Designed miniproteins, single chains, continued (4). Designs and how they scored, part 34

Each design is a single chain, and the fold is of that chain. pLDDT is the mean over its residues in the fold that is shown.

## One batch from the design tools (miniprotein)

Design m13155
Fold by ESMFold2-Fast:
Structure m13155 (fold): chain A 66 residues (1-66)
Amino acid sequence: SEIDKLVKEILDSMGLPENLKKQFEKELRELVEQKRPENDAEKQNLIRLALVKVGERITEEIRAKK
């Protein structure tokens, strides 16, 4: 529940559209399934990695449209 709350707070603060929120949730889910976090610090690190991956995808989409 704490992880879900943090994810929601991050997504809301960034003002992301629904499509990007779903992409972030997918990336985070895949990371959690690959490495089950044992503590809150590891959970935070997985959230950061998911955000980086989504950011890279957005950057590539912008490049492709130019």
Scores: mean pLDDT 68

Design m13156
Fold by ESMFold2-Fast:
Structure m13156 (fold): chain A 89 residues (1-89)
Amino acid sequence: MKKTITLDELKAEYERLLNSPKPLTPEEARRASVLGGVLDLIEKVKKSNKPIKVLYRGKEYTIKSIDDALKFASEILRDELGEEVEIKK
């Protein structure tokens, strides 16, 4: 079953992890790192007027649009965190 989340919900989750009053567990720290990376990519795509090339796990990806960035972020969340989610704007 694939869960749908919005980009704003993803940002809220990242902020929640960063503002944790207690030390993060290793799993929470890894989650925060992954979420930060995908959010940075999406912001870079929003500010860019050209395709962005990303090397991930030995394969080159060309991110041409925000929709491409959201799909790629969903793949990273699945591969790194085991979370099968679809990210919507």
Scores: mean pLDDT 79

Design m13157
Fold by ESMFold2-Fast:
Structure m13157 (fold): chain A 80 residues (1-80)
Amino acid sequence: MKIEEDIEELKKIVEEAKKNLSKFTPEQRKQVEAMIKAIENLIEMAKKYIEKGDLERAERYVNAAKKLADVIKKMIDEVK
């Protein structure tokens, strides 16, 4: 399903962010770590609603995680 593919993409972005943490300043790293935890929590909530059959709510959590992932991608590109 598309939503499962989106979750796998989000996991890859989180993994990439973790690999690049050492390239950030201490303050930037704190922000990125907070965003990583937020994305992981949003993925957890999305999975919970998929189990309940509430795909609309699951999609909203995935879309919120995608917005945070876009911010992380930009931050990584700036420090590469």
Scores: mean pLDDT 84

Design m13158
Fold by ESMFold2-Fast:
Structure m13158 (fold): chain A 60 residues (1-60)
Amino acid sequence: MEEEVRKRIAELEKRMETLSEPLQRTIQGLIALAKTYLERGDVTAARTLLEAAEALIKEA
């Protein structure tokens, strides 16, 4: 589960290279917060934040 979340973070970081600067900053913030929750062992919260970031990228 943690490995899945870490892989999703890496994919999001790669996709950010194609996004506008304001959206990149928002996604970066969500990724940073997800990493913080993952460090605390809250995998569910980390996953929810990554899903929010992925949804924002789909809308862009």
Scores: mean pLDDT 79

Design m13159
Fold by ESMFold2-Fast:
Structure m13159 (fold): chain A 67 residues (1-67)
Amino acid sequence: SDDAAAQALAQRVLELIDELGKLDKEKGDQIRAQLQEALADKENRLSLLYGAGADAFKAINELKRKQ
């Protein structure tokens, strides 16, 4: 069972989505869709959550460099 790890990672991704949404709502909404897809995929959930978090973090860093 990876439920605790998936739950903790999903919470972290939600925090990143909130931060990203403050910079670019459309990009935040895109990562939110990835999070929902990841949570629905029992087989690939953990890897998809890691991917969503990495994508959000990259987008935040790129947007902050443009400010």
Scores: mean pLDDT 82

Design m13160
Fold by ESMFold2-Fast:
Structure m13160 (fold): chain A 89 residues (1-89)
Amino acid sequence: KLEELRKEIYENLPEYIDSLDILTDEQKEALKKLIEKLKKAGKEVEDVVKELVKFLEKIGKSELAEIFVNMVKEAAEELGVKLPEIEIK
């Protein structure tokens, strides 16, 4: 179930990122490269979310980081997966 959620994040999130008008083409490319790096490293879902939130905060898109966290929580709920509490600082 956690592996299924991680697979869904890695497969669907790059397409979602390409649809976001709030990001520049350079920011979209950088974020997709980060996702590929995290996928290759086999990170846990919580760690993947934390790294993506950190990146979005670094590029000044904290509002998008909140949207992303909520999206992952909704996907986890639909898959019947309970995630550890994830906080945005």
Scores: mean pLDDT 72

Design m13161
Fold by ESMFold2-Fast:
Structure m13161 (fold): chain A 55 residues (1-55)
Amino acid sequence: SATVERFTAALDSGDFETAKAILSGLDDAQREALRAAVPERYRPWVDYFARELAR
């Protein structure tokens, strides 16, 4: 999906602000779908930003 491509591209370029902004625009179901769809190496980043956004 376009969201997966944008999220992984942001992480690969070190653009953590864009990666966090993408996740902030998603609801809980969309965040879980993103987590399942990304390669395993990116899943800790989904978890990290979800925790930061919940503060």
Scores: mean pLDDT 86

Design m13162
Fold by ESMFold2-Fast:
Structure m13162 (fold): chain A 59 residues (1-59)
Amino acid sequence: TAELIERLRAADPATQGGILQDLLDSGRATPAQVVQLHAQAQGRKPPPASGFQPEAPPP
């Protein structure tokens, strides 16, 4: 995880997108993890650690 964040921070936006997409396609990261990794790479405050979706009505 820490290595991925450092790699993303060093990469340009196009390369970041490729890495994140590969993680999603390989099932090695969830969409929530991808959002958190991207936020940390951009130096933003990551979303709260309280779960995946705060409120999404079930189907």
Scores: mean pLDDT 66

Design m13163
Fold by ESMFold2-Fast:
Structure m13163 (fold): chain A 66 residues (1-66)
Amino acid sequence: MSEEEILEEIRRILLEGGASEEEAERAVKGLLDGDDSPLVELYLRGKISHEQAQRIGELLKELQAL
């Protein structure tokens, strides 16, 4: 999976979880900058489930392997 495909999948999961496009964009940008704080905030606010967070974690491992 390419970097672009991984980031798009993460964005899709966040939007399905009820994050806004702005919140999803901020989380993805944060991950590219090495800052997971926006993603963690979405999880703490209930915008993503534990299962969605685990899937994002798997995608982040793939991203780091690139």
Scores: mean pLDDT 79

Design m13164
Fold by ESMFold2-Fast:
Structure m13164 (fold): chain A 92 residues (1-92)
Amino acid sequence: MMAELEAREQQLLEKLKPLLEKAKAGELTEEEEKEAIELIDELARLGEEALPAAIAELADVLSDEEIRAIFAERLKQLEKLKEEIREAAKAA
C-alpha cells in the first residue's frame, strides 16, 4: 500500500536528517558517512518499489510518462546527495 511506502520513506528521512546536519557542519564521521549512504540507497530502492504502485494509483491524475519523470528526478537528487555526503566526509 502507498501509505506503508510513505511511512517507510518518512522513517528513513528522519534517520538521515541529523546526518545531513552533521555533514553541513563538517562534523560527519566515516561511520556516519556509511550510514548516510546506506539510508540514501534504501530511499532509492523504495522509489523503485513505489513506482508501479504510483503509476497504478495516480493514472487518473498524471500520465505514466509524468510519473516516471518525477521518480527519475527523485533518483537524480538522491545520487547528488550521496556525492555531497562523500565530499563533506573528505573535507572533514
Scores: mean pLDDT 78

Design m13165
Fold by ESMFold2-Fast:
Structure m13165 (fold): chain A 73 residues (1-73)
Amino acid sequence: MDPMSLDTQKALLRLGGKKTGDMETEKEGIKALEEKKPLSPESQKLKEVGEEIVREAARVGRAAAEEVARELE
């Protein structure tokens, strides 16, 4: 499968970090993406939290959530 864009993955990590307060995992995940390294299990979970936030925001009609959803789908 084609991977998500780098920018989309970084945005999802930032959303997850803000929701969980786990900024250290957010930074590590972003660094791994920029260095083309695999995400840690913690960073992968954080990305999934970001995806859930996008899904929730889409239900309330946020334009940013729609843009990210198009990249993911």
Scores: mean pLDDT 71

Design m13166
Fold by ESMFold2-Fast:
Structure m13166 (fold): chain A 69 residues (1-69)
Amino acid sequence: MEEKFKEALEEAVRAATEASQRHPDDLEAAIGEAVKAAKEIAKKYGLSEEQMNEIRDAAVRAAVAAYEA
């Protein structure tokens, strides 16, 4: 069960970083795509609502960090 959460987290962080690369001048669009991807990934892995929120928050942080880099 921990493995599914870790895989979902890694996939969501990667998707968020890619979203920021696609929207280098639009942080709001990058965050929006990161959140959407995180929710779809969490649903795909069958995560709980709390785990989905953690994946979403991690994706937002990854998008912001990539944008500031």
Scores: mean pLDDT 79

Design m13167
Fold by ESMFold2-Fast:
Structure m13167 (fold): chain A 57 residues (1-57)
Amino acid sequence: MEAIRAATEAIVEYKKKYNLTPEQVRRLARLAMQLIVEGKTPEEIVEAIKKEVERLL
């Protein structure tokens, strides 16, 4: 629950801040879901999303 919430909040904030495309948002959501399935912590998931956003810019 917390991991899903943290991932969603991070993706929404980055979408607003950087005006991400729907394709970029879907890529971040897929990454987040993969990390959640792997049992990563909310902190690790948010960090991975941040690094992926930096790679997209």
Scores: mean pLDDT 82

Design m13168
Fold by ESMFold2-Fast:
Structure m13168 (fold): chain A 100 residues (1-100)
Amino acid sequence: MEELRERLRRIALEAHSMKLKANDILDKIRKIGTKEQKEEVEKLYKEFDKLASELQDKIDEAMDSEDIEKVRELLEEAEELLKKMEELLAEMEKILKAAQ
């Protein structure tokens, strides 16, 4: 159980780091981006923020559970959400590079 909770804590820290990067990209694009780039990054950020909220809910549920199998399922779901967040962040970074 504790090993699973350590993995969840690492996912939470990585998601938090990614959210800070997404916020930085959004701020930069709002200053230097074209109208189309601003609209696309805003759309990607909204999707990213929804996934980040879902990820936090999965982590919170897993941390409150003593059911090892439930925690494993929630951990797998959290890892899938993190991968989707990484993909959205990469798309946002690509738009920022094009704007620079």
Scores: mean pLDDT 88

Design m13169
Fold by ESMFold2-Fast:
Structure m13169 (fold): chain A 73 residues (1-73)
Amino acid sequence: EIRELVRRGGELEGLSEEEIEEAAREAEAAKPTPLQLEQMRVLLEAEELRQQGKEEEAKEILEEAQRKAKELA
């Protein structure tokens, strides 16, 4: 899962396949929590929406994720 998120993010940034693989190793080594993985997914989805010109939808999902994170903390 984390590898797929890093791959999608790296492709959005124009990283090479080797750079994506290295970033994926670093991310896996950090052993992110389920909450951190969910935040990464939301950030990636928001960036994809922004590239499609759907900035308002991107803001909405980011705000919802922030509220949920604060409630869980």
Scores: mean pLDDT 75

Design m13170
Fold by ESMFold2-Fast:
Structure m13170 (fold): chain A 69 residues (1-69)
Amino acid sequence: MPVRVTVLTGVLPRDASLDVDADPGAVLTAEERDGQLHLTGTGTEDTRVELRARPEDGGVVSREERLLP
């Protein structure tokens, strides 16, 4: 069955706070590049991953969904 992958990409200050919520059974992978945070979540078609950042110091979070075979 196809698996939905949620890719979260953000540019956050070093002192920004992150809250990550994922459905039971979801798998998260985190990667940081030059102050940019990239999160990938995988699961079933209905799996959801939420990323919440506190943007007091500025920051942008982008969300992209992909379907795997």
Scores: mean pLDDT 50

Design m13171
Fold by ESMFold2-Fast:
Structure m13171 (fold): chain A 82 residues (1-82)
Amino acid sequence: SAAVEAAAAKLLATVAATTDSERAIEAARRLIDVLKKNEKMSDEQKAAALNGAADSVAAAKTDEEAEGLLEGGLYAMEAAAE
């Protein structure tokens, strides 16, 4: 979906602008992959989740906060996919 790809690109750009943490960048990539593979969510719901993650990361003040937000989101989405 073009909307999901645009939201994924926004998340990756926001993470790169906020932090140099490889851990945060990898968590963002994994979150995108898990959301794209989730058959229980619509493309609209996937795009909204990715845009929400980008907005949360944009407000992060430290690398540790950005890492925690993205890893927490990844954990929640992996659990929801089971």
Scores: mean pLDDT 84

Design m13172
Fold by ESMFold2-Fast:
Structure m13172 (fold): chain A 89 residues (1-89)
Amino acid sequence: MSPLERIKKALLEQLKTPQPPVSLEEVRERIREFLRENNEDLSYVDQVLETLEGLTRQVAEELGLPEVTNNMLATVFDVLREVSLENLK
């Protein structure tokens, strides 16, 4: 399954199960943790967030969703992190 297909599936599953609200700062902290784990510069947090927002918006539009939420950003990031870990193993 492509990363885009995995993102779509994860977002649809999130919509079926009520999730606790996620703040934008929590999304940023998850990105910071990922960068630290991969020995990357933390200055890339905002660039990674912008990329996540763009990708999440594209998927949301394809699914007919009216807006991008912080919970959607967290879900998309979790999928991308999982894909990255699979490529390292």
Scores: mean pLDDT 76

Design m13173
Fold by ESMFold2-Fast:
Structure m13173 (fold): chain A 82 residues (1-82)
Amino acid sequence: SALEEILRLMKELEGVEPSPEVVEQIRKVARRLAMSLAELLELLRELLAAPSEAEREELLERVKAEREEGIAAVIAEERAKR
C-alpha cells in the first residue's frame, strides 16, 4: 500500500521506525496538503529523484499551488450553493 511504502522510505532515509503515531502524522500531513496517501507517495518519490534542492522546492511549490487552486474551486462551488 502507499502508506507502507511511505513508512519504508521514512525508515530508510530518516531512520524513523513505523509506529501508530508516525502513521497518524503521515495522515495529518496528507490531510493538510489535501492529498491522498498515493499522491503523497508520488510527491515523495519525485522529491527524492530531483537532482537539486532548487528543483525539489519548485516541485513542492507547484503541488502547493495546484492544491490551493483546488481548494479555492471547492470554496467557490460552496459559495454558489445558497
Scores: mean pLDDT 68

Design m13174
Fold by ESMFold2-Fast:
Structure m13174 (fold): chain A 98 residues (1-98)
Amino acid sequence: SEERAQELVDGVVGAAKKAAESPDPSIAANYFTAMQLLIVAAITEGHREAAGEGLLQAAKVFADAGRIDDAESVANIARDLGLEKTAEEIEKLVKEAR
């Protein structure tokens, strides 16, 4: 479902924004974990393209917030899930933000 794919992308981006904005490291970590669980849900439901798009948008959120280590972690998640093109796009974004 295109609507379900978009819901998953929006959820990932929303969690990434909350993680990036949270001054409490424990709260930020909880939102980062929620983001990862939504990506796993997207892959499991067959929305692999939505998972890639969500990760790329999440990495941009972290990079824009100056959270370069979190953006690098998103690239590693993409690589571990076999989303190689998404991982390469995030790595390029991270290099440009340094």
Scores: mean pLDDT 86

Design m13175
Fold by ESMFold2-Fast:
Structure m13175 (fold): chain A 84 residues (1-84)
Amino acid sequence: EAERLERMLAAVEEVLRQAVKDGLITPEQAEEALRHAREAFEAMRAGDWTKAGEHFQRMLEILRKTPRGDEVLARVEEALAAAA
């Protein structure tokens, strides 16, 4: 479902943008995490769920390296649940 995947990606982009504004992560960390999120959703749209999982794992690793990454991850999880 392209519409749901687009909504979920938009939710991730919004959370990461807000996290930068709130000082939870740097713009560079947000950009790197978002790059992997976009690759994951592109893979999902193509039906490559294995590749999508690998890119989501990379995004999680980037966020977990930050002191407040768990807070950002909780926001991403909540936003994805609301968008799904």
Scores: mean pLDDT 81

Design m13176
Fold by ESMFold2-Fast:
Structure m13176 (fold): chain A 76 residues (1-76)
Amino acid sequence: MSVEEAAERALEALKNAENAQEAIERIAEIFSELPDRLEEVYEAFKRLLKEEYPDAAEVFEPILEAAYRRAKERAK
């Protein structure tokens, strides 16, 4: 899977999640598919989120940060 494909899958996971915890788990799982490129996927996801939801991107930032941290723990 490409960095851009992972970022798009993470955005869909965020949109379809019932709650913040589900979003964090699903996004972290997607990020962990590319353990050597976690930072690139995180940056691409932040860019996509700001493009799709410019007024709401900051509201989702805690979810992104938590998902990225969880993905890093899973990649160990």
Scores: mean pLDDT 78

Design m13177
Fold by ESMFold2-Fast:
Structure m13177 (fold): chain A 100 residues (1-100)
Amino acid sequence: GAIAAYQQALKLNPNDAEAYTLLGLAYLSQKKYFEAKNAFEQALKLDPNHLDAYEGLAASYFFILNLEGYNKAMSKALKLRKKGQKLKHDDEYKALDKSL
């Protein structure tokens, strides 16, 4: 499955922020919100300006009912969008919104 594939990729290259972001999105689709949060936090340790990871982190915090974490992640995402960054995985976030 996708999660196992991303976990194997990260064993070979542990500094792949994009692989952590994709792993987080895969966890969100399975409603594994704490695992998703942890994956997005690892992506942000590697790339602190990763818009997709902040959006995913905000979604994860929303579902675990952490309003403070949600607001902080969304504030960072909005700042990056204002600087002209766009989501690389916008369709995945839209799919998550429709499934909720």
Scores: mean pLDDT 81

Design m13178
Fold by ESMFold2-Fast:
Structure m13178 (fold): chain A 94 residues (1-94)
Amino acid sequence: MSEEEIKEMLKELEERSKAVEKEVAAELKLKLGKVLEKEGYEELAIELYKEVIEKYPDTEAAAEAAERLAELLEKQGKLEEAKEYREKAKKLKE
């Protein structure tokens, strides 16, 4: 095994670790948003869902956050904003 091959393996491990950290962070923030929503802290839940969508758009958590944000906005009567986040959720799943 060459020194070059070892360097390539280390780079792949760093990229995988970074991706896993992003997915875990997004999932934890999504779960916290769900708890805040359940407890009635709707504005804090909205902020947290927006953060998941903006900082972690390549995660499954971002797609779910967009769907939940759309439902909360619809509940608040913000129908146009809710529609935008539903379309964004579809795009994030593609």
Scores: mean pLDDT 79

Design m13179
Fold by ESMFold2-Fast:
Structure m13179 (fold): chain A 85 residues (1-85)
Amino acid sequence: MKEELIETLREVIKKAAKRLVAANLDQPEINRQIGALLQLIGVEIELEYDRLDRQVAYDAIDAALDAGLISQAEADALRKKIDAL
């Protein structure tokens, strides 16, 4: 299940980064989405080291959703994978 979460997270990060590069956002919105993207990358790093705290992962997903970096469907998919750890 860890491998499935890493794969899902990488796909979400990749798609989010591509959307952000293509987006025409103002400076405050860009900064919020970059911050959220960095938090998701941090979650992947902690997963690779088997050190991930579930609450830290949920907080990162919520921050990404609130910043508009990821969709509700992407957030729900990530939460389901974390719940299965």
Scores: mean pLDDT 85

Design m13180
Fold by ESMFold2-Fast:
Structure m13180 (fold): chain A 106 residues (1-106)
Amino acid sequence: EEERLAEYRRLFEEHSQRVIDRAEELAKKGKENLPELRYLLRQTQANLAMHQRRIERLEKEGPDKALEVERHRLAAESYARTAAHLQELIDKVNEEIKKKEEELKK
C-alpha cells in the first residue's frame, strides 16, 4: 500500500504542476486573465477544503481509515501548495496593474 500512496503523490504532483503551468501562462497576459486565475484559485481552495473535511470525518471513524486519511492528506498538501502559488501569481498581477496605474498618474 506504500506503493499506492507513492502513486497518489506522483499523480497529485503532476496535476498540480499542470495547473501551475497553466496559471503561469495566464499570468503572463496580465489583467485580461485575472478572472480565470481567480477562478482556478477558488476551485483549488474548494478542493482543498473538501479533502480537509474528509480527513476530519475519517479520523473520527478510527485507525482502520488511516490509509484513506493519508491519501486525502497528500491531496490536501498538493492543493495547498497549488493555492499558495496561484495566490502569489494573482498578487504579482495585481501589483503590476497598480504600478502601471501609478505610472500613468505621474
Scores: mean pLDDT 84

Design m13181
Fold by ESMFold2-Fast:
Structure m13181 (fold): chain A 66 residues (1-66)
Amino acid sequence: MEELKKRLIELGYSEKEAEAAVEWVFNAESKEAVAKKYGLSKETISRLFETVVELEVEELKEIVLG
């Protein structure tokens, strides 16, 4: 959880955007609910979620495929 937040901040996302991504991933909130809660546009949320998926795929590939 904290590692995802740290990686997003290192990629240039704000702390608020990183918290939104964590809530989406771990609390199963819809992107619409997260966007409303954190005051982010749908475009910003979509880009953020795309980045999260890329990071998760990379991590899974490293673990599974070496």
Scores: mean pLDDT 74

Design m13182
Fold by ESMFold2-Fast:
Structure m13182 (fold): chain A 55 residues (1-55)
Amino acid sequence: YVDEVKNAKNEKEALKYLNKAKSSIHPYRQARDFEGAEKAEKEYKEAEKVYKEKF
């Protein structure tokens, strides 16, 4: 999702992928997959950083 946010043509498109990255964290937390949750959270934080820098 980080690359999708970087390549987004407008803020709405970037926000769509940012929301997808955020939503991917919850399934890992429910499954008690802490490593998967950590990776998903790291990707979301990186995507959010790119979003804030670009928009």
Scores: mean pLDDT 78

Design m13183
Fold by ESMFold2-Fast:
Structure m13183 (fold): chain A 86 residues (1-86)
Amino acid sequence: SERVELLDELIALYERIKREGEISEEERERLRELEARLAELRANTEPEVLRKILEEARKRMGGQPIHTIELQIRWLEAVKEEIEKL
């Protein structure tokens, strides 16, 4: 699905940023584009379906707040797994 493909690209981008320790302007621009498209897809998702995906992903994270790039990657992977189960 388009959403899974966008999440894969976003995860790969965050993994590159984590390895390099710095973000380029090109990477920052691409990050914004990917997040904007994902936000558009979320806005077009039924609220109950979106709520279930996010709640299950949060449970997988053990309720841990997302403070680091590594935790952001884990969160995106958790959301992706829940979407793939649909």
Scores: mean pLDDT 80

Design m13184
Fold by ESMFold2-Fast:
Structure m13184 (fold): chain A 95 residues (1-95)
Amino acid sequence: MKKAEEEMIKISNEGSKRMQEAVDDGVRNKVPLSELDKKLQEIIEETEKRIQKIVDEYSKSEEEREKLEKFKNIIISSLRGYRDLLLGQARLMMQ
């Protein structure tokens, strides 16, 4: 269980870094906010797919799967909140 959670956190951190890099690049190059939003959504979807593989690999029982699925949902919700924050920051920096 701990190893699965650690791998999920690692994948989440990689996703967050990719989102930050996309925002930094988008602000620098004055990319439309709608295009930046789509890129951040794609990063979240890729991150969710990678985390799902960890859930599938480490789940030995239905109880373990439920626990890891709940943790995945918390991570993805957090990344979606971070996307909203980053888009807000990008909007201010593009003014």
Scores: mean pLDDT 87

Design m13185
Fold by ESMFold2-Fast:
Structure m13185 (fold): chain A 107 residues (1-107)
Amino acid sequence: MVEELINAVREALEKEPLSEEVVEEIKRRYNISDDEEELEEALVGEQIHLLYLRHQGFSNREISEITGLSVRVVSELLRPVESLLEKFSLEEIKEANLLLLEKWSKR
């Protein structure tokens, strides 16, 4: 289930590439230079984190205040993956978010 959610987010990212502005903001946020694998993992992790907050009922503005990302960046990150809220439960999204946070914190 967690792997299915992560793979679905990766697929959405491939079908609807994010703008340079969003990519650069995530690069700065996670201190990523030229590592494409680390960038993909950070983008997927952020999209799952935003899905978790959206599933809790937070608006784009509230998510912006919680994450420090601009409302525009929050909107763009969520747009390709928002349909996954209908396919995955809150618990599945929470588990995926925790897994990716743990993995990222060890780097």
Scores: mean pLDDT 80

Design m13186
Fold by ESMFold2-Fast:
Structure m13186 (fold): chain A 88 residues (1-88)
Amino acid sequence: DKEYSVSEIVEVGKKLFPELSEEQLLGMFQIAVQTYSAVNPSFPVTLKLDDKLSLKELEEMTKTLKELLPNSELSKFMEAIVEALKKE
């Protein structure tokens, strides 16, 4: 499985959401991480910029966020990132 650093995920976010600042993109991603960690306690509450996630982990996070927060900006954000990474 290909792994992506948090910094690489934020770079993808910049391309998909050019209206959002790097701070806003990182903040949204960290909220997604915190939300996922609440239902998967083995997952860290926060991630550093050099921490890596597999595409499978990102897909599982996105699925969980869509179940917990359907139609939220956060779930749409994560879905857009995962779909962009799949096309890589």
Scores: mean pLDDT 82

Design m13187
Fold by ESMFold2-Fast:
Structure m13187 (fold): chain A 90 residues (1-90)
Amino acid sequence: MEKEKEEIVKAVEELHERLVRATLAYALAGQDEKALEAYRRVLEEAEKKEGYLSEIAKLLKRALEGDKEAEEEVKKIVEEVAKYRQEKLE
């Protein structure tokens, strides 16, 4: 269903923007530990939301903790979002 894919795309885009905004300055300054802590904090805040934003944040948090199952699920979501964007651009 089209609406579900649109919601997933919006959730991925919102989460990406939040992560970049929170972490970029620390990462560029070489403060990897602070960047990682800010990344984790963004995921924890997103997890408190409802819908796909919360579900994707939970998966990313588990992947960050070394969960291979979660890492594979995140990869599938990213591939699906990329395909959807290409289809909409055409």
Scores: mean pLDDT 76

Design m13188
Fold by ESMFold2-Fast:
Structure m13188 (fold): chain A 81 residues (1-81)
Amino acid sequence: ELSLEEQLERARAVIEELLAAGDLELAMLVAAITAQEIAKYLKTPEARELAKRAVQAAVERDVETALEVFEEMVRYAREKS
């Protein structure tokens, strides 16, 4: 029922809520999973690269990079919408 972009914005809100609560690991995981989901729908090289970078950052526990890549994915998804 929610559009892909609306689902992404809701994930962003959840991430911000988790960050405010100090739950950095869960925020990073939500960012990586959401980026992967978006890439499956868009199927562009750019979206796949962003998703791969987000997942890699999560595996390496690089919270800052994972969140930054997620923000790039939000901007990219808007361009494709």
Scores: mean pLDDT 80

Design m13189
Fold by ESMFold2-Fast:
Structure m13189 (fold): chain A 82 residues (1-82)
Amino acid sequence: SREEAARLAREAVDRFEAEARKLEKILPKLPKEEQQRILEKAREGIEGLREWMRREGVPEEEFERLDARLREALARLEEAAK
């Protein structure tokens, strides 16, 4: 159901944000090549989640809110890698 898809999407975004907070702390300590691999995987994960949310019919307003959270988490990781 769309309600179930929205719940699973929120749980996935919560998990992504939690993992991103952990990565934010360790990223500055890693070699640049490793930082880039982590950022690439994070971007792939976000794209996969966006495709899944669209396919499963997550409501547009919920999708936009969750996507904003994913973009903000990624932006923090990119800052930590500088």
Scores: mean pLDDT 87

